# Designed miniproteins, single chains, part 31

Each design is a single chain, and the fold is of that chain. pLDDT is the mean over its residues in the fold that is shown.

## One batch from the design tools (miniprotein)

Design m1115
Fold by ESMFold2-Fast:
Structure m1115 (fold): chain A 68 residues (1-68)
Amino acid sequence: KKEKIKELLDELKEAIEKKDFDKVSELIQEIAELDPSLSDKLREIAGLVANEKYEEAIKKVEELKKEI
């Protein structure tokens, strides 16, 4: 489970860097379904992306990856 979440977080970071918003939404949902305890952090990341704060969103993904 941890390795899958780590992989999905790496994909999420790449999707944010590429501004692939459909993939960002899909990955956030998939990660939240695998580990609901991450939902608050994922919601913050989604909000940052929606407000075009991509650098802050990427930083939050990296922080979340370290918590796992």
Scores: mean pLDDT 83

Design m1116
Fold by ESMFold2-Fast:
Structure m1116 (fold): chain A 63 residues (1-63)
Amino acid sequence: SAAEKAAEEARKQGEAYGAKIKALDPSAKVEVKVEVEGDTVTVTVTAGDKVVEGTFNGSDPLS
């Protein structure tokens, strides 16, 4: 359950980052991917040719 909550928070952070990209380039296709490995959550945001990846441990890695 802790990992599920971390994954939900990571997804929200990824979506927020994607929204910032959309504000700069409304035509960008934004994809958010969340991967859970034990207690570690990795969020990947892909927007066209740009890929941002961060590890989420209860803080925002994409800010």
Scores: mean pLDDT 70

Design m1117
Fold by ESMFold2-Fast:
Structure m1117 (fold): chain A 86 residues (1-86)
Amino acid sequence: NLEKEIEELENADDEERKKLGEEVRRLVEEGRYNEALEKVSIYAAAQYRKQGKYELAELAIEAAKYAREGDMEKAFEYIRKFEELE
């Protein structure tokens, strides 16, 4: 799923999203998966807030927190939760 999210960011017509996709791709190539997932999750939270989807934003923030802590299993659990509620 992280790969799909990176591809969507890299192919965005918005320069900010494309730049984020490139940064996250670099982190993945460097084996820095925790930082990559944290950045994607923080971005998802910001986008959900712009859409008024505050519950989804909170789940994305929790995913970012667990990614930062290196708890990838828990991070992906929260990603699945906000994807199910979309």
Scores: mean pLDDT 78

Design m1118
Fold by ESMFold2-Fast:
Structure m1118 (fold): chain A 60 residues (1-60)
Amino acid sequence: MPPRVIDELELVYSSEELRRLAQRLGVSVEEVRRDLEEGERHLAEADPVIRRRTVVRDPP
């Protein structure tokens, strides 16, 4: 079957959610952000049909 393009999926994390995840994993928030970004790029390279992006947004 030919590959099909799937709509981009956005995972929205607040800075507080990233901070909590970083604390749980014992790493910095910057490491969590980089891991998420690299994971998305690896997924896109391995599966061109699937696209994901991570957005960090704090509600006021």
Scores: mean pLDDT 63

Design m1119
Fold by ESMFold2-Fast:
Structure m1119 (fold): chain A 59 residues (1-59)
Amino acid sequence: SDMLETLIELAAKVDEKKAQEAIEEYDKGNFKKAMELAMEAIEEALRAQKGEEELVPSP
């Protein structure tokens, strides 16, 4: 499987706008930029989830 395509799909589930930008870069052949955008979207989503857990005490 293509790892970059998988990262873009994962990014689309958490940040559709960043994922769309990554797809556009991928189509242009800018694979490095596409990967950076996809990874940034995933990282930001993970950070946001951790922030919400700080506000929610243990269930």
Scores: mean pLDDT 74

Design m1120
Fold by ESMFold2-Fast:
Structure m1120 (fold): chain A 73 residues (1-73)
Amino acid sequence: LTPQEEADVHLALGLIHLYLADKAEEKGDVESAIRSYELAIEHFERAIELDPDNTVARRLLEEAKERLEKLKS
């Protein structure tokens, strides 16, 4: 994979984990939601490292962090 292709893969994986976090929250599974948000954050951070100009990844990272903070509070 090129760095750009690897960034795209991490963006996609982050989105999958973000979706799983939402589903866990809907079910009241706070522990699974936290874990999925943490995994989404890791993947979005990796996508930004590989492609610093990726505004979509940066926006999704902020959303995931906000959701995680609210859930941990």
Scores: mean pLDDT 88

Design m1121
Fold by ESMFold2-Fast:
Structure m1121 (fold): chain A 86 residues (1-86)
Amino acid sequence: SMADILEQIRAARAKNDQEALAEYVSQAQKKLKEEIEKRAKEQGLSDAKVKELYETKLLQLESIADGVSIEEVRRRREERRAAELG
């Protein structure tokens, strides 16, 4: 279940196991995308709404994986983008 994957992510983070963390985050992202795509088809959601839901859930997942607030995830993403661009 998603709850089991999230528990594995928290456990991997607590152990500082970067390989396990990356594996479980990847699994969570795939499951999340599938669940959102299914919901979008069932509810007739627009592409814009699908992107909004996915990005919101992806921020929540990154928050859990990194053990920080959603605001801190956004800050880190901005810093990473700035570093990549120079």
Scores: mean pLDDT 81

Design m1122
Fold by ESMFold2-Fast:
Structure m1122 (fold): chain A 55 residues (1-55)
Amino acid sequence: MEEKKKIEKLLEELKKAIEEGDVDKAYEISLELRELAEKTGLIEYVNKKGEELSK
């Protein structure tokens, strides 16, 4: 999977985990997403997509 698509998938999974109240899963996904964003330099992309999913 392309890095951007992987970020979008992780953001969707994070949103689901938060909505379901699965705190442990949400935390793990958040760490993976942050690490991936830092490694790829796509932090701004993550923030933009995260805001879109919040609307």
Scores: mean pLDDT 77

Design m1123
Fold by ESMFold2-Fast:
Structure m1123 (fold): chain A 65 residues (1-65)
Amino acid sequence: SETERALRNGLAAARAGDAAAGAAGMHDLKQKGSVPEEEADRAIAAGLAGDAAGLAALLERMLRS
């Protein structure tokens, strides 16, 4: 799915240490309702904080759901 591809792309960026790139797609996924709003907000917050490791953990959890 487009959602799964976006999450996998974000995870790859977050694992490379790029929190901003890792969270870049999350606003679009939130607006489309493709991911739960609470999970999207946590990922966006991690991206803004520069928390690449925390973002990676969140995205891995979303992919398992």
Scores: mean pLDDT 85

Design m1124
Fold by ESMFold2-Fast:
Structure m1124 (fold): chain A 80 residues (1-80)
Amino acid sequence: MSPEELLEKAEELLKEAEELLAKGKELLKEGKVKEGIGLILRGIGDALEALILAKRAIELGGDKERAEEIIKKAEELLGK
Protein backbone atom coordinates (compact mmCIF):
# COMPACT_ATOMS: atom_id res chain seq x y z
CA MET A 1 0.00 0.00 0.00
CA SER A 2 1.12 3.56 -0.72
CA PRO A 3 1.04 6.02 2.23
CA GLU A 4 -1.92 7.75 0.52
CA GLU A 5 -3.84 4.44 0.31
CA LEU A 6 -3.11 3.79 4.01
CA LEU A 7 -4.49 7.23 4.96
CA GLU A 8 -7.61 6.74 2.79
CA LYS A 9 -8.29 3.33 4.40
CA ALA A 10 -7.67 4.80 7.88
CA GLU A 11 -10.22 7.58 7.19
CA GLU A 12 -12.80 4.98 6.04
CA LEU A 13 -12.15 2.91 9.20
CA LEU A 14 -12.58 6.01 11.42
CA LYS A 15 -15.94 6.76 9.79
CA GLU A 16 -17.04 3.14 10.34
CA ALA A 17 -15.78 3.28 13.95
CA GLU A 18 -17.79 6.46 14.69
CA GLU A 19 -20.96 4.91 13.19
CA LEU A 20 -20.48 1.58 15.04
CA LEU A 21 -19.76 3.28 18.40
CA ALA A 22 -22.78 5.60 18.04
CA LYS A 23 -25.10 2.69 17.10
CA GLY A 24 -23.66 0.47 19.84
CA LYS A 25 -24.28 3.16 22.48
CA GLU A 26 -27.87 3.59 21.21
CA LEU A 27 -28.48 -0.18 21.49
CA LEU A 28 -27.16 -0.12 25.08
CA LYS A 29 -29.68 2.66 25.88
CA GLU A 30 -32.44 0.41 24.44
CA GLY A 31 -31.33 -2.49 26.72
CA LYS A 32 -29.88 -4.51 23.81
CA VAL A 33 -26.65 -5.14 25.72
CA LYS A 34 -25.20 -8.02 23.63
CA GLU A 35 -25.80 -6.27 20.29
CA GLY A 36 -24.59 -2.92 21.69
CA ILE A 37 -21.35 -4.36 23.09
CA GLY A 38 -20.73 -6.21 19.80
CA LEU A 39 -20.91 -2.99 17.76
CA ILE A 40 -18.76 -1.08 20.29
CA LEU A 41 -16.04 -3.76 20.10
CA ARG A 42 -16.13 -3.62 16.27
CA GLY A 43 -15.86 0.19 16.43
CA ILE A 44 -12.87 -0.05 18.81
CA GLY A 45 -11.21 -2.51 16.40
CA ASP A 46 -11.73 -0.18 13.43
CA ALA A 47 -10.36 2.81 15.38
CA LEU A 48 -7.27 0.78 16.42
CA GLU A 49 -6.65 -0.30 12.80
CA ALA A 50 -7.01 3.33 11.63
CA LEU A 51 -4.45 4.43 14.27
CA ILE A 52 -1.97 1.73 13.13
CA LEU A 53 -2.42 2.58 9.42
CA ALA A 54 -1.97 6.33 10.03
CA LYS A 55 1.25 5.73 12.02
CA ARG A 56 2.49 3.42 9.24
CA ALA A 57 1.75 6.14 6.65
CA ILE A 58 3.98 8.59 8.58
CA GLU A 59 6.81 5.98 8.63
CA LEU A 60 6.50 5.64 4.83
CA GLY A 61 6.76 9.43 4.29
CA GLY A 62 3.05 10.13 3.82
CA ASP A 63 1.11 13.30 4.67
CA LYS A 64 2.04 13.88 8.33
CA GLU A 65 -0.69 16.50 8.96
CA ARG A 66 -3.42 14.21 7.56
CA ALA A 67 -2.03 11.22 9.50
CA GLU A 68 -1.86 13.23 12.76
CA GLU A 69 -5.52 14.29 12.33
CA ILE A 70 -6.50 10.61 11.90
CA ILE A 71 -4.42 9.61 14.97
CA LYS A 72 -6.06 12.34 17.08
CA LYS A 73 -9.58 11.24 16.06
CA ALA A 74 -8.77 7.55 16.64
CA GLU A 75 -7.29 8.28 20.10
CA GLU A 76 -10.39 10.36 21.00
CA LEU A 77 -12.64 7.41 20.01
CA LEU A 78 -10.46 4.93 21.95
CA GLY A 79 -9.68 7.08 25.02
CA LYS A 80 -12.91 9.06 25.31
Scores: mean pLDDT 85

Design m1125
Fold by ESMFold2-Fast:
Structure m1125 (fold): chain A 65 residues (1-65)
Amino acid sequence: AKKYNDEGKRLAAEGRLEEAKELYEKAIELDPNYAEAWENLGNVLKLMGKEEEAKKYYKKAEELK
């Protein structure tokens, strides 16, 4: 889980938002309680203009903290 989250952070920093999204989704699939991955996926969705979806992921991240 952490490895996919860390790779996703790298891709997001490079502006490769779709690829970052896929890696965060894999991190969540391996560890559904990984709050940081939910938060990072929300951040990528917000950057992609999907603010309503981002809110759902932020809410899930807060529930896990």
Scores: mean pLDDT 81

Design m1126
Fold by ESMFold2-Fast:
Structure m1126 (fold): chain A 80 residues (1-80)
Amino acid sequence: SLADKARQLLIEGKYEEAVKYAEEALKRDPNNPDALGVLAMAYLKLGENEKAVEYAKRALEIDPTNPLAREALAQAEIPP
């Protein structure tokens, strides 16, 4: 699936490509928690902390146990 491809690209460190595939997955299913979790972590890795928090919160509203969303939110909200 597109979400699986996005997750694989995230693991490979291809964050911009992971965003593209996750966004395409989200266009097909706006409530896909896996796609939202990938977007949260990919945006965090790209330094887009505000977007990372937004997508992580959206994923966790749908699936509170989503591991990528939980990790992205935890990392984005760590004080300097």
Scores: mean pLDDT 85

Design m1127
Fold by ESMFold2-Fast:
Structure m1127 (fold): chain A 78 residues (1-78)
Amino acid sequence: SMDEQISKLLEESEELWKKAKEALKKGDKEKAKEYLQKMADTLSQASQLASSVPGRENLSQALQEGVKEVQDQVKKIE
């Protein structure tokens, strides 16, 4: 189902966030950026799927806002 696919993408996004935080703790800024960029892409995919499911419009919007926040965080990493 689309809801199952969205759930799996959200789980992947959470794992990427954990990996990004671990990379930042180790001072690996490039690896952190890679994980955050993958997270943004994964959230974008989840948002697109959510927009196709009736009643998931608020979820789609929230995920789009999440993509922007992650992208802004990438830009702030030196």
Scores: mean pLDDT 87

Design m1128
Fold by ESMFold2-Fast:
Structure m1128 (fold): chain A 73 residues (1-73)
Amino acid sequence: KRELEQKVANLAVAASLIAVAEGHPELGREIVRAADKGDPEKLRELSERARQLGYDAVAGTAEEAAKLIEELK
C-alpha cells in the first residue's frame, strides 16, 4: 500500500516537472493535487488535456498515476 502511494507521488511530481518545463505550471499543480486527493477520474481528465496539448509524457504519467490509485482502492 505505502509503496504504491509513494509511486503515485513520484509519478505526479514527474508529470508536474515536465508540465512546468513545457510552460504549463498550473497543469502540473492540478495533477499533483488530484494525485494527493486520490482522484483517478480527475487525473484521466488532466491526462487527456495534456495529450490534446501535445505533452504525451505528461499524459502517460498522469494516466499511470490514475491506474495505481485505482489499485489502492
Scores: mean pLDDT 80

Design m1129
Fold by ESMFold2-Fast:
Structure m1129 (fold): chain A 70 residues (1-70)
Amino acid sequence: SAHQQLLQLIAEILRLIGEKFDLELEIARLRREHPDDPNAQARIAELERRIAALDEQIKQLMQQMRSLQV
């Protein structure tokens, strides 16, 4: 049903938002603890790319939710 589809989309979006939050916390930690470390800067760039990919996935799922209008 549309209701069950909506609940599944909400659950998936929530999981991805949680993953994004964890990555943002790791970036904040690396910037605080290793501000001048080139290896930490490279890791931050990798994490920022992962966040961008998560944002695109969340956007796609939110578009699916809007199409259901439930």
Scores: mean pLDDT 87

Design m1130
Fold by ESMFold2-Fast:
Structure m1130 (fold): chain A 63 residues (1-63)
Amino acid sequence: SLEEARELLRKGEEYFEQGKYEEAERAFREALRILREELGENAPELLEPEVLLGLIRIERALE
């Protein structure tokens, strides 16, 4: 559901702020899966979590 996706986005943001990048990545991946299923691949709601996931990948590669 969209509410489940929103909860996962919130948890992912918390993990990201704490530097828990692996947990944040898992939360954002699951949120994106639900958002794609509910809203479709081109939904603007996908943009923010996709950007944050990209930043997590960069941080993990540099750390």
Scores: mean pLDDT 81

Design m1131
Fold by ESMFold2-Fast:
Structure m1131 (fold): chain A 86 residues (1-86)
Amino acid sequence: SLSPEAVKYLEKGKKALEEGNYEEAIRYFNKALQIDPKNVEARALMAVAAAKLGYKDTALKILESLLEKYPDNEVIRKAYEEVKSL
């Protein structure tokens, strides 16, 4: 079960990412991860935000590591394809 506070920060991060506020998105995803360090969605979406800021190679390495552990996770798969297409 996800912490309500972690879900709140995850949702704020998603909104910031959708609005192109990538540094703000990273701050919110980082807060979600401080509460729930194993939140794979927050890790994947933080990598997308980092890639949008120019850290594509670092983001790909993070997402590849996540795909090895969670190959069927739709959020990670979608994040990987998005970063790869940049």
Scores: mean pLDDT 89

Design m1132
Fold by ESMFold2-Fast:
Structure m1132 (fold): chain A 84 residues (1-84)
Amino acid sequence: MPLSPEELELRIEAAALVAVLEGLDEEELLELIEETLGPEVAERFREAVEEFKELPREELERRLAELEEELRAARARRAAERAA
């Protein structure tokens, strides 16, 4: 089942936040995203990473918690739509 554009955007933001918070190799993640989801998604991920690098760690942690809640809600909506 394909992800909605909204859920895809939330997942891109979450991945970028985790990469910045955990100090992951952003270039390796960019290559993986480009190969898996295409260059447009990789470019959005790169933009999100650059934006989040400018924020303090406390703000990144808060933003990640909010995104995890939004992703959980989106997944619940998708499950309800399939059941209805």
Scores: mean pLDDT 76

Design m1133
Fold by ESMFold2-Fast:
Structure m1133 (fold): chain A 62 residues (1-62)
Amino acid sequence: MKEKLEREINRAMLLMTGGVALAAGVPKEVVDEAVEKAMPYAEAGDTLKAVKVVNETVEKAL
């Protein structure tokens, strides 16, 4: 039960981060790729790795 709630919170946080990146002018295709690559880490509760994957994907594309 706790694990399911943590997973949903982590997924929501990742999606919110993607929304912020879109608002900052990052192309939608780059944000979609970053979220897709980071989602398995977010769902596993590895929030630090999820954030790192998002940052690396965005930096590489810009």
Scores: mean pLDDT 78

Design m1134
Fold by ESMFold2-Fast:
Structure m1134 (fold): chain A 116 residues (1-116)
Amino acid sequence: MEEGLAALLEGKYEEAIKLFEEVIQSLPEDSPEAARAYTLLGIAYYKMGKYDEAIEAFEKALKIDPNNAIAYTNLGKVYYKKGEYDKAIEYFKKALEIDPNNTLAQDLLKEVEKKK
């Protein structure tokens, strides 16, 4: 996990993806650590512009932890980048239901609503 996070922070997204996939395979499927690893995997795919793979990773994280505000915020960001503004709004609102003080989700929601 720490090696994957270090690679992600250094911008080594392909290395981060491999490390998070290895972590996921070593953990129980329903563990909080697996949910975190899927969230970080999704962020790495998003940073590479691989939006469909990012969505799949975040959806897997949410199947394990349905209250993951970070995963919802990042799903909103992915759909915003894809031009799917209605879905982006839905996911930012879900993130704010879980964490009302999430300033990033608040700001992104306002930006998307102006484009709709």
Scores: mean pLDDT 84

Design m1135
Fold by ESMFold2-Fast:
Structure m1135 (fold): chain A 67 residues (1-67)
Amino acid sequence: SLAEQAFEEIRKAQAALEAGDLVSAQSHLEKARELAEELKRQGDLETAKVIEEVLKALEARLAEAKA
């Protein structure tokens, strides 16, 4: 499912952040964001909201790592 793909991209982003691979982490977060937007287009607003909340936390971690 689209949601399963988004959570896989989130998992890959978390692993990349733990490894210090900020470029890979950003790429996976961008893919998860695109999937969340597609979920919203399909009317799955609840799943998209959950993904967006997780993405907000990981994007904050990425920003801190870049500082």
Scores: mean pLDDT 86

Design m1136
Fold by ESMFold2-Fast:
Structure m1136 (fold): chain A 60 residues (1-60)
Amino acid sequence: ERTYSAEEEAARREILRLVRRLMEEKGLSPEEVGRLVTEIRARSPSLAALAEELRRRVEE
């Protein structure tokens, strides 16, 4: 699959880093992270919005 913008590619890279941080720093399981991703994407289809919400979760 090919993304249509560089911003979406950057958001995917951020999401990967944030997922790792959530698991390592917050102790979330891969299943819990997967559920969060699914829930956020159901509310907003934007990868940038997903990255922003995950970043907030890491900060808290």
Scores: mean pLDDT 74

Design m1137
Fold by ESMFold2-Fast:
Structure m1137 (fold): chain A 68 residues (1-68)
Amino acid sequence: SEEERLRERVRERAAALLEKMLKAKYPDATVTVERVGDDELKVTIKKGDEVIEKTYKVEELIRELEAA
């Protein structure tokens, strides 16, 4: 459906914005954003010997973007 195509584009946009923001915040680190399932994004931040992993809900990211 056309509505589902629009939602998929919004999900892709949320992932791209998250990656851009994190790369700006941690310029000396390697930042990777990966879709893990239909509603989850996994972020991996590598800085020297330290690895930080976080999981974000796509729905929550969309909600925050709509509030801005």
Scores: mean pLDDT 73

Design m1138
Fold by ESMFold2-Fast:
Structure m1138 (fold): chain A 77 residues (1-77)
Amino acid sequence: SLPEAPSPEELAATQELIDAVDKGDVEGVRKAAERMVEAGPSDVSILALAVAYQVAKNKGHEEIAEIVREALDRAAR
């Protein structure tokens, strides 16, 4: 069985989230994560948030990690 293909907007939000986490951009992460949650998160979005959380923790970006964790909790339920 195949999951449904993610939308172009969902892919763009995922890319924006990854880029913002890598840069340590708190506002960028907040905007991207909120967009992903509000759009109705897919398995791809949930995986992207989980990866972003681990990257943020590994880089020591505690504020970003907390934002992503809250978004992941809201997305995964």
Scores: mean pLDDT 78

Design m1139
Fold by ESMFold2-Fast:
Structure m1139 (fold): chain A 81 residues (1-81)
Amino acid sequence: MKEKVEEAIKKAESGDPEALVEAVRTLMKLADSLPKEEAVEAFERIMEAARKHADDPLAGVAMIGAATLLVSLDREKALER
C-alpha cells in the first residue's frame, strides 16, 4: 500500500494534471489503511504539486479534493498548508 501511495505522489509531482487527480483518488481509497500522519503528508505533497500547476483546471480540482480530505484527516494540518 505504501508503494502505491508513493508512486501516485511521484506521478503527481511529475507535472501531469491528470496524475494529480488520480493521486487524490488513490490516496482517498488508501487513507483508511494508512497512519493519519502518512496520509496528511501525502495530501500536503499533492497540494504542493498542484499549486505549481495552478493554471490547469485539473490541478484546481485535485487541490480542492486534497484540501477536503486533509480537513477530514487533520484540521490543524489543513490550516497550515
Scores: mean pLDDT 68

Design m1140
Fold by ESMFold2-Fast:
Structure m1140 (fold): chain A 60 residues (1-60)
Amino acid sequence: SEKQEVELKIAFLEARLLALEVEIELAKRLGDEERAAEAERQKEELRKEIEELKKKLKEL
């Protein structure tokens, strides 16, 4: 169902968000400021996508 597909996508994106947090910490520890900044931007985009999907889920 569409509801189950949206729920699965949210779960997948939340897992990717956790992976990005690990990447940010690793980049910071290595002094890779550019990689850390890029991962932070990807994290912000994922948060926005998750919020939109959660809004859609409320309508289903």
Scores: mean pLDDT 87

Design m1141
Fold by ESMFold2-Fast:
Structure m1141 (fold): chain A 95 residues (1-95)
Amino acid sequence: AGERGEEAGNEGGRRAALATGAAGNAAGAAAAGIAGAGAGAGARIYAERGDLEKAAEEARRGGEAAAEAARAGGSEEGAEAGREGGERAAEAAKE
């Protein structure tokens, strides 16, 4: 359960970073990647503690942060990828 949340968050952040980097904004790409990784980590930690609702909430917040970083970098594709990564991490945290 926790590992899937971590993987989903990392993948969402990676996709957001790639899309933002392709738009020519390296700083936004880095921020999106970091936010996605944080989402995954948070989801894992709380899922391992048995707090599935909090794990899902952390995953969504991290995905939203990645999406905001990507949007600030001028990438709507990156914003969508970050948000999707957070939702996937939240779903994985419930398992």
Scores: mean pLDDT 68

Design m1142
Fold by ESMFold2-Fast:
Structure m1142 (fold): chain A 59 residues (1-59)
Amino acid sequence: SLTEREREVLELSLQGKSNKVIGEILGVTEERVSQLKASAIKKDEEQGVEDLKRAVSKY
């Protein structure tokens, strides 16, 4: 399952926000946002949720 933080990053990414902007909103580094996206995508792959994986492709 996704953590709350991973969920927030995915939601903001689906809204079209860049990693830098998401980091500013959540108070974390751009690198941390990238790590959270990667973790969320990996968990989505393991759960077979292809639509979410596609929607969070890099910005």
Scores: mean pLDDT 73

Design m1143
Fold by ESMFold2-Fast:
Structure m1143 (fold): chain A 95 residues (1-95)
Amino acid sequence: EVKKLLVEAMEKLADIAVLFKKDGLDDVAKEIVELIEKAQEYLKKEDYEKAKELLKKAVEIAKKALPQLSEENQKEVEELIKKVEEALKKVEELL
């Protein structure tokens, strides 16, 4: 279940990165993707705590850059962030 929740968080963070890239915030999108890739490597090693912390860092980057998005994409990213935070909270409760 922990692995499934981390994968779900990664997929939603990837969707967030696509929306940042769509609005021309390529640097923000790249930082999020790099954190997802690092989290995937820790997930392969079954280091769920480190994977979780990297994904939490990606959420923080997305939150800080949120005001730079168009109003439409801002609403979509806010909903995706909420879903990522819910998944990561469940991971934390299981660890």
Scores: mean pLDDT 88

Design m1144
Fold by ESMFold2-Fast:
Structure m1144 (fold): chain A 62 residues (1-62)
Amino acid sequence: SEKEKEEKRRELIFESAEYSVKGIYYASLAVSGSKEEGEEYRKKLEEYNKKAGELEKKRREL
């Protein structure tokens, strides 16, 4: 039903936003931290961006 699609869409928006915010946080740490720490933070950024992208794709397929 349309209501079920709307509820699922909201869930995916919240989950995607959470991963995007986490990505922004690690991006800021990568810039302000040491070079060695920056590499690990960039990996976290990439992981969270991938998760956000997967959730956005699921939302677009609704």
Scores: mean pLDDT 83

Design m1145
Fold by ESMFold2-Fast:
Structure m1145 (fold): chain A 59 residues (1-59)
Amino acid sequence: SRLDQLRREIEKLARKTSELKEKLEKAKKEGNEEEAKKLEEEIKKLRQRITQLDFQISS
């Protein structure tokens, strides 16, 4: 169903977000400010997408 497809998409994006968060922590520990900012922007975009999909499921 479409609902199952949306849930799987959210799950994929959530896993990707977790991976990027780990990379962000590593970049911060290494003092790589530019890489950290790039990762924060990617995480923000993924979180916005998850929120949009979650709203579609909830509504």
Scores: mean pLDDT 85

Design m1146
Fold by ESMFold2-Fast:
Structure m1146 (fold): chain A 68 residues (1-68)
Amino acid sequence: MSDEERARELREGIREALELAKTSKDVAKQVGAIMRLLGDLLEAERLGDEELAREAREALEEAKKYMK
């Protein structure tokens, strides 16, 4: 898998996890989505993709707002 293919997968995963965190009524699913976003952020930083890392950080901060 190329870095470009990995970045595409991460971007899609970030979008999916954010939507799950925003729409889920299940706290366990919200926690799982946030953990997934954390993993995606760490991987984006490992790849050195600053745009992807920014998207992951913004998604993570947004997802946290839906945790009560």
Scores: mean pLDDT 79

Design m1147
Fold by ESMFold2-Fast:
Structure m1147 (fold): chain A 55 residues (1-55)
Amino acid sequence: SREARANRLTELTIELAKERYEELKKELGRDPSDEEFRKILNESNAEAYAIVQAE
């Protein structure tokens, strides 16, 4: 259903964003900025969308 796909998209976006945030934090040796976090969210959402579309 559309609602199930929307929920899956949100879930995957959050999971991917958390992983990318922690990876970037380790690479930078500091907390990511708001701009860096926004980029992570956008990239994570795009990847999550591709995964959900393939399901």
Scores: mean pLDDT 86

Design m1148
Fold by ESMFold2-Fast:
Structure m1148 (fold): chain A 55 residues (1-55)
Amino acid sequence: SMAAEQKALELQRQAIAAALAGDAATASRLFGESARMAGKDEEQARRSAEAAGAL
């Protein structure tokens, strides 16, 4: 849904801000939630969280 897509983008923005602030744990969690809200499966959500942790 459009509402879920909008929330996914908001979470992604927050994740990027957390990563830039040096909070890799929060960034990983928020990227994972964003991927889930965008309708991606659990595997894709895990990959997004791992990528955030590598920042």
Scores: mean pLDDT 73

Design m1149
Fold by ESMFold2-Fast:
Structure m1149 (fold): chain A 79 residues (1-79)
Amino acid sequence: LGAEAVAAARAGDLERASALAQELARRAVEALRAGDEAAARAALGDLVALVRTVYEELGLEAAERVAAAADAALAAALA
């Protein structure tokens, strides 16, 4: 996922980057519910790296959209 997310961001595929951010957010919540802190940290680390790469390649507005998609997925997974 992390490598795929970075590749999507570098290709300018904002839709794919947002979908991968949502998947990483869901995996982080699943890992936390399972008590797997290492997996949760890995998923969150990949998500942060994705947002940073989107910012570097596509700018602030694109990074905000990807972050908002992840936040929405976190809210839905925690409900």
Scores: mean pLDDT 82

Design m1150
Fold by ESMFold2-Fast:
Structure m1150 (fold): chain A 90 residues (1-90)
Amino acid sequence: LAQGNALLAAGKFNQALATYNAALAATPTATLLNNLGTAKLALGKNSEAIAAFKKAIALDPSNALAYFNLAIAYSKLGKTAEADALLNKA
């Protein structure tokens, strides 16, 4: 997890994805899914990012960061009404 977060912060998104996928196979957490979504979003994989953020919210509905990131992903797809609704929950 810590190594994946360092890779994400450094902009090494493909390496971060590999690290998060390995960790997710062992112990899925909302934080892991949110970070996976962030890396996918940075790579332009908007639909996959949305799926990851939705799973993060399902595991932890109080994860405000996942709602915020999901809103950004919807905005990138032109779904502004869905993005606005999510920002009100963050």
Scores: mean pLDDT 76

Design m1151
Fold by ESMFold2-Fast:
Structure m1151 (fold): chain A 102 residues (1-102)
Amino acid sequence: RQEAIEKAIEKLREVNKKLVEILESDGKLTQAFLARIQLSELERLLRESLNLPDDLFEQILKIVDEMNAKLEAALEKPNYWEESQKILNEAYLKIQELIAKG
């Protein structure tokens, strides 16, 4: 469990670092700051998920894996910020809902 979450967080940090670097290169400093806050919030939720039943925990891992893949693809798009925000917000709400069920 802990190893699976740490791997998910590691991948999330990798993708977030790429997003922040692109935003800073584009002069989007406010968006870069927001992206760092969003990462911290997601890491907290993922660590909280360690206390969930196995079925809910597996659903969260699937959501995070799908989110990371979608985020990585979104970075290739001209509207990468808008796409990343949609992906992150959808994943955040789904993860919060599953944690509330535990």
Scores: mean pLDDT 83

Design m1152
Fold by ESMFold2-Fast:
Structure m1152 (fold): chain A 63 residues (1-63)
Amino acid sequence: MMPTPEQIEEARRRLAAADPSELVRAVNDAGKVGASPEQQVQAIADYLGIPVEVLRAAIDSVR
């Protein structure tokens, strides 16, 4: 899936609004604590209800 600018902006807003401890819990609940960074991003994307490709693009745009 090719992320649209609107999807990337929405993902950035959801990621910024999320409590960091909540995101850590999402990774823990998915059993991805010891997984690769890509797997942890996928767990966060699933938690936020965003496609992983969109979340990855949003993270890359904020770094």
Scores: mean pLDDT 74

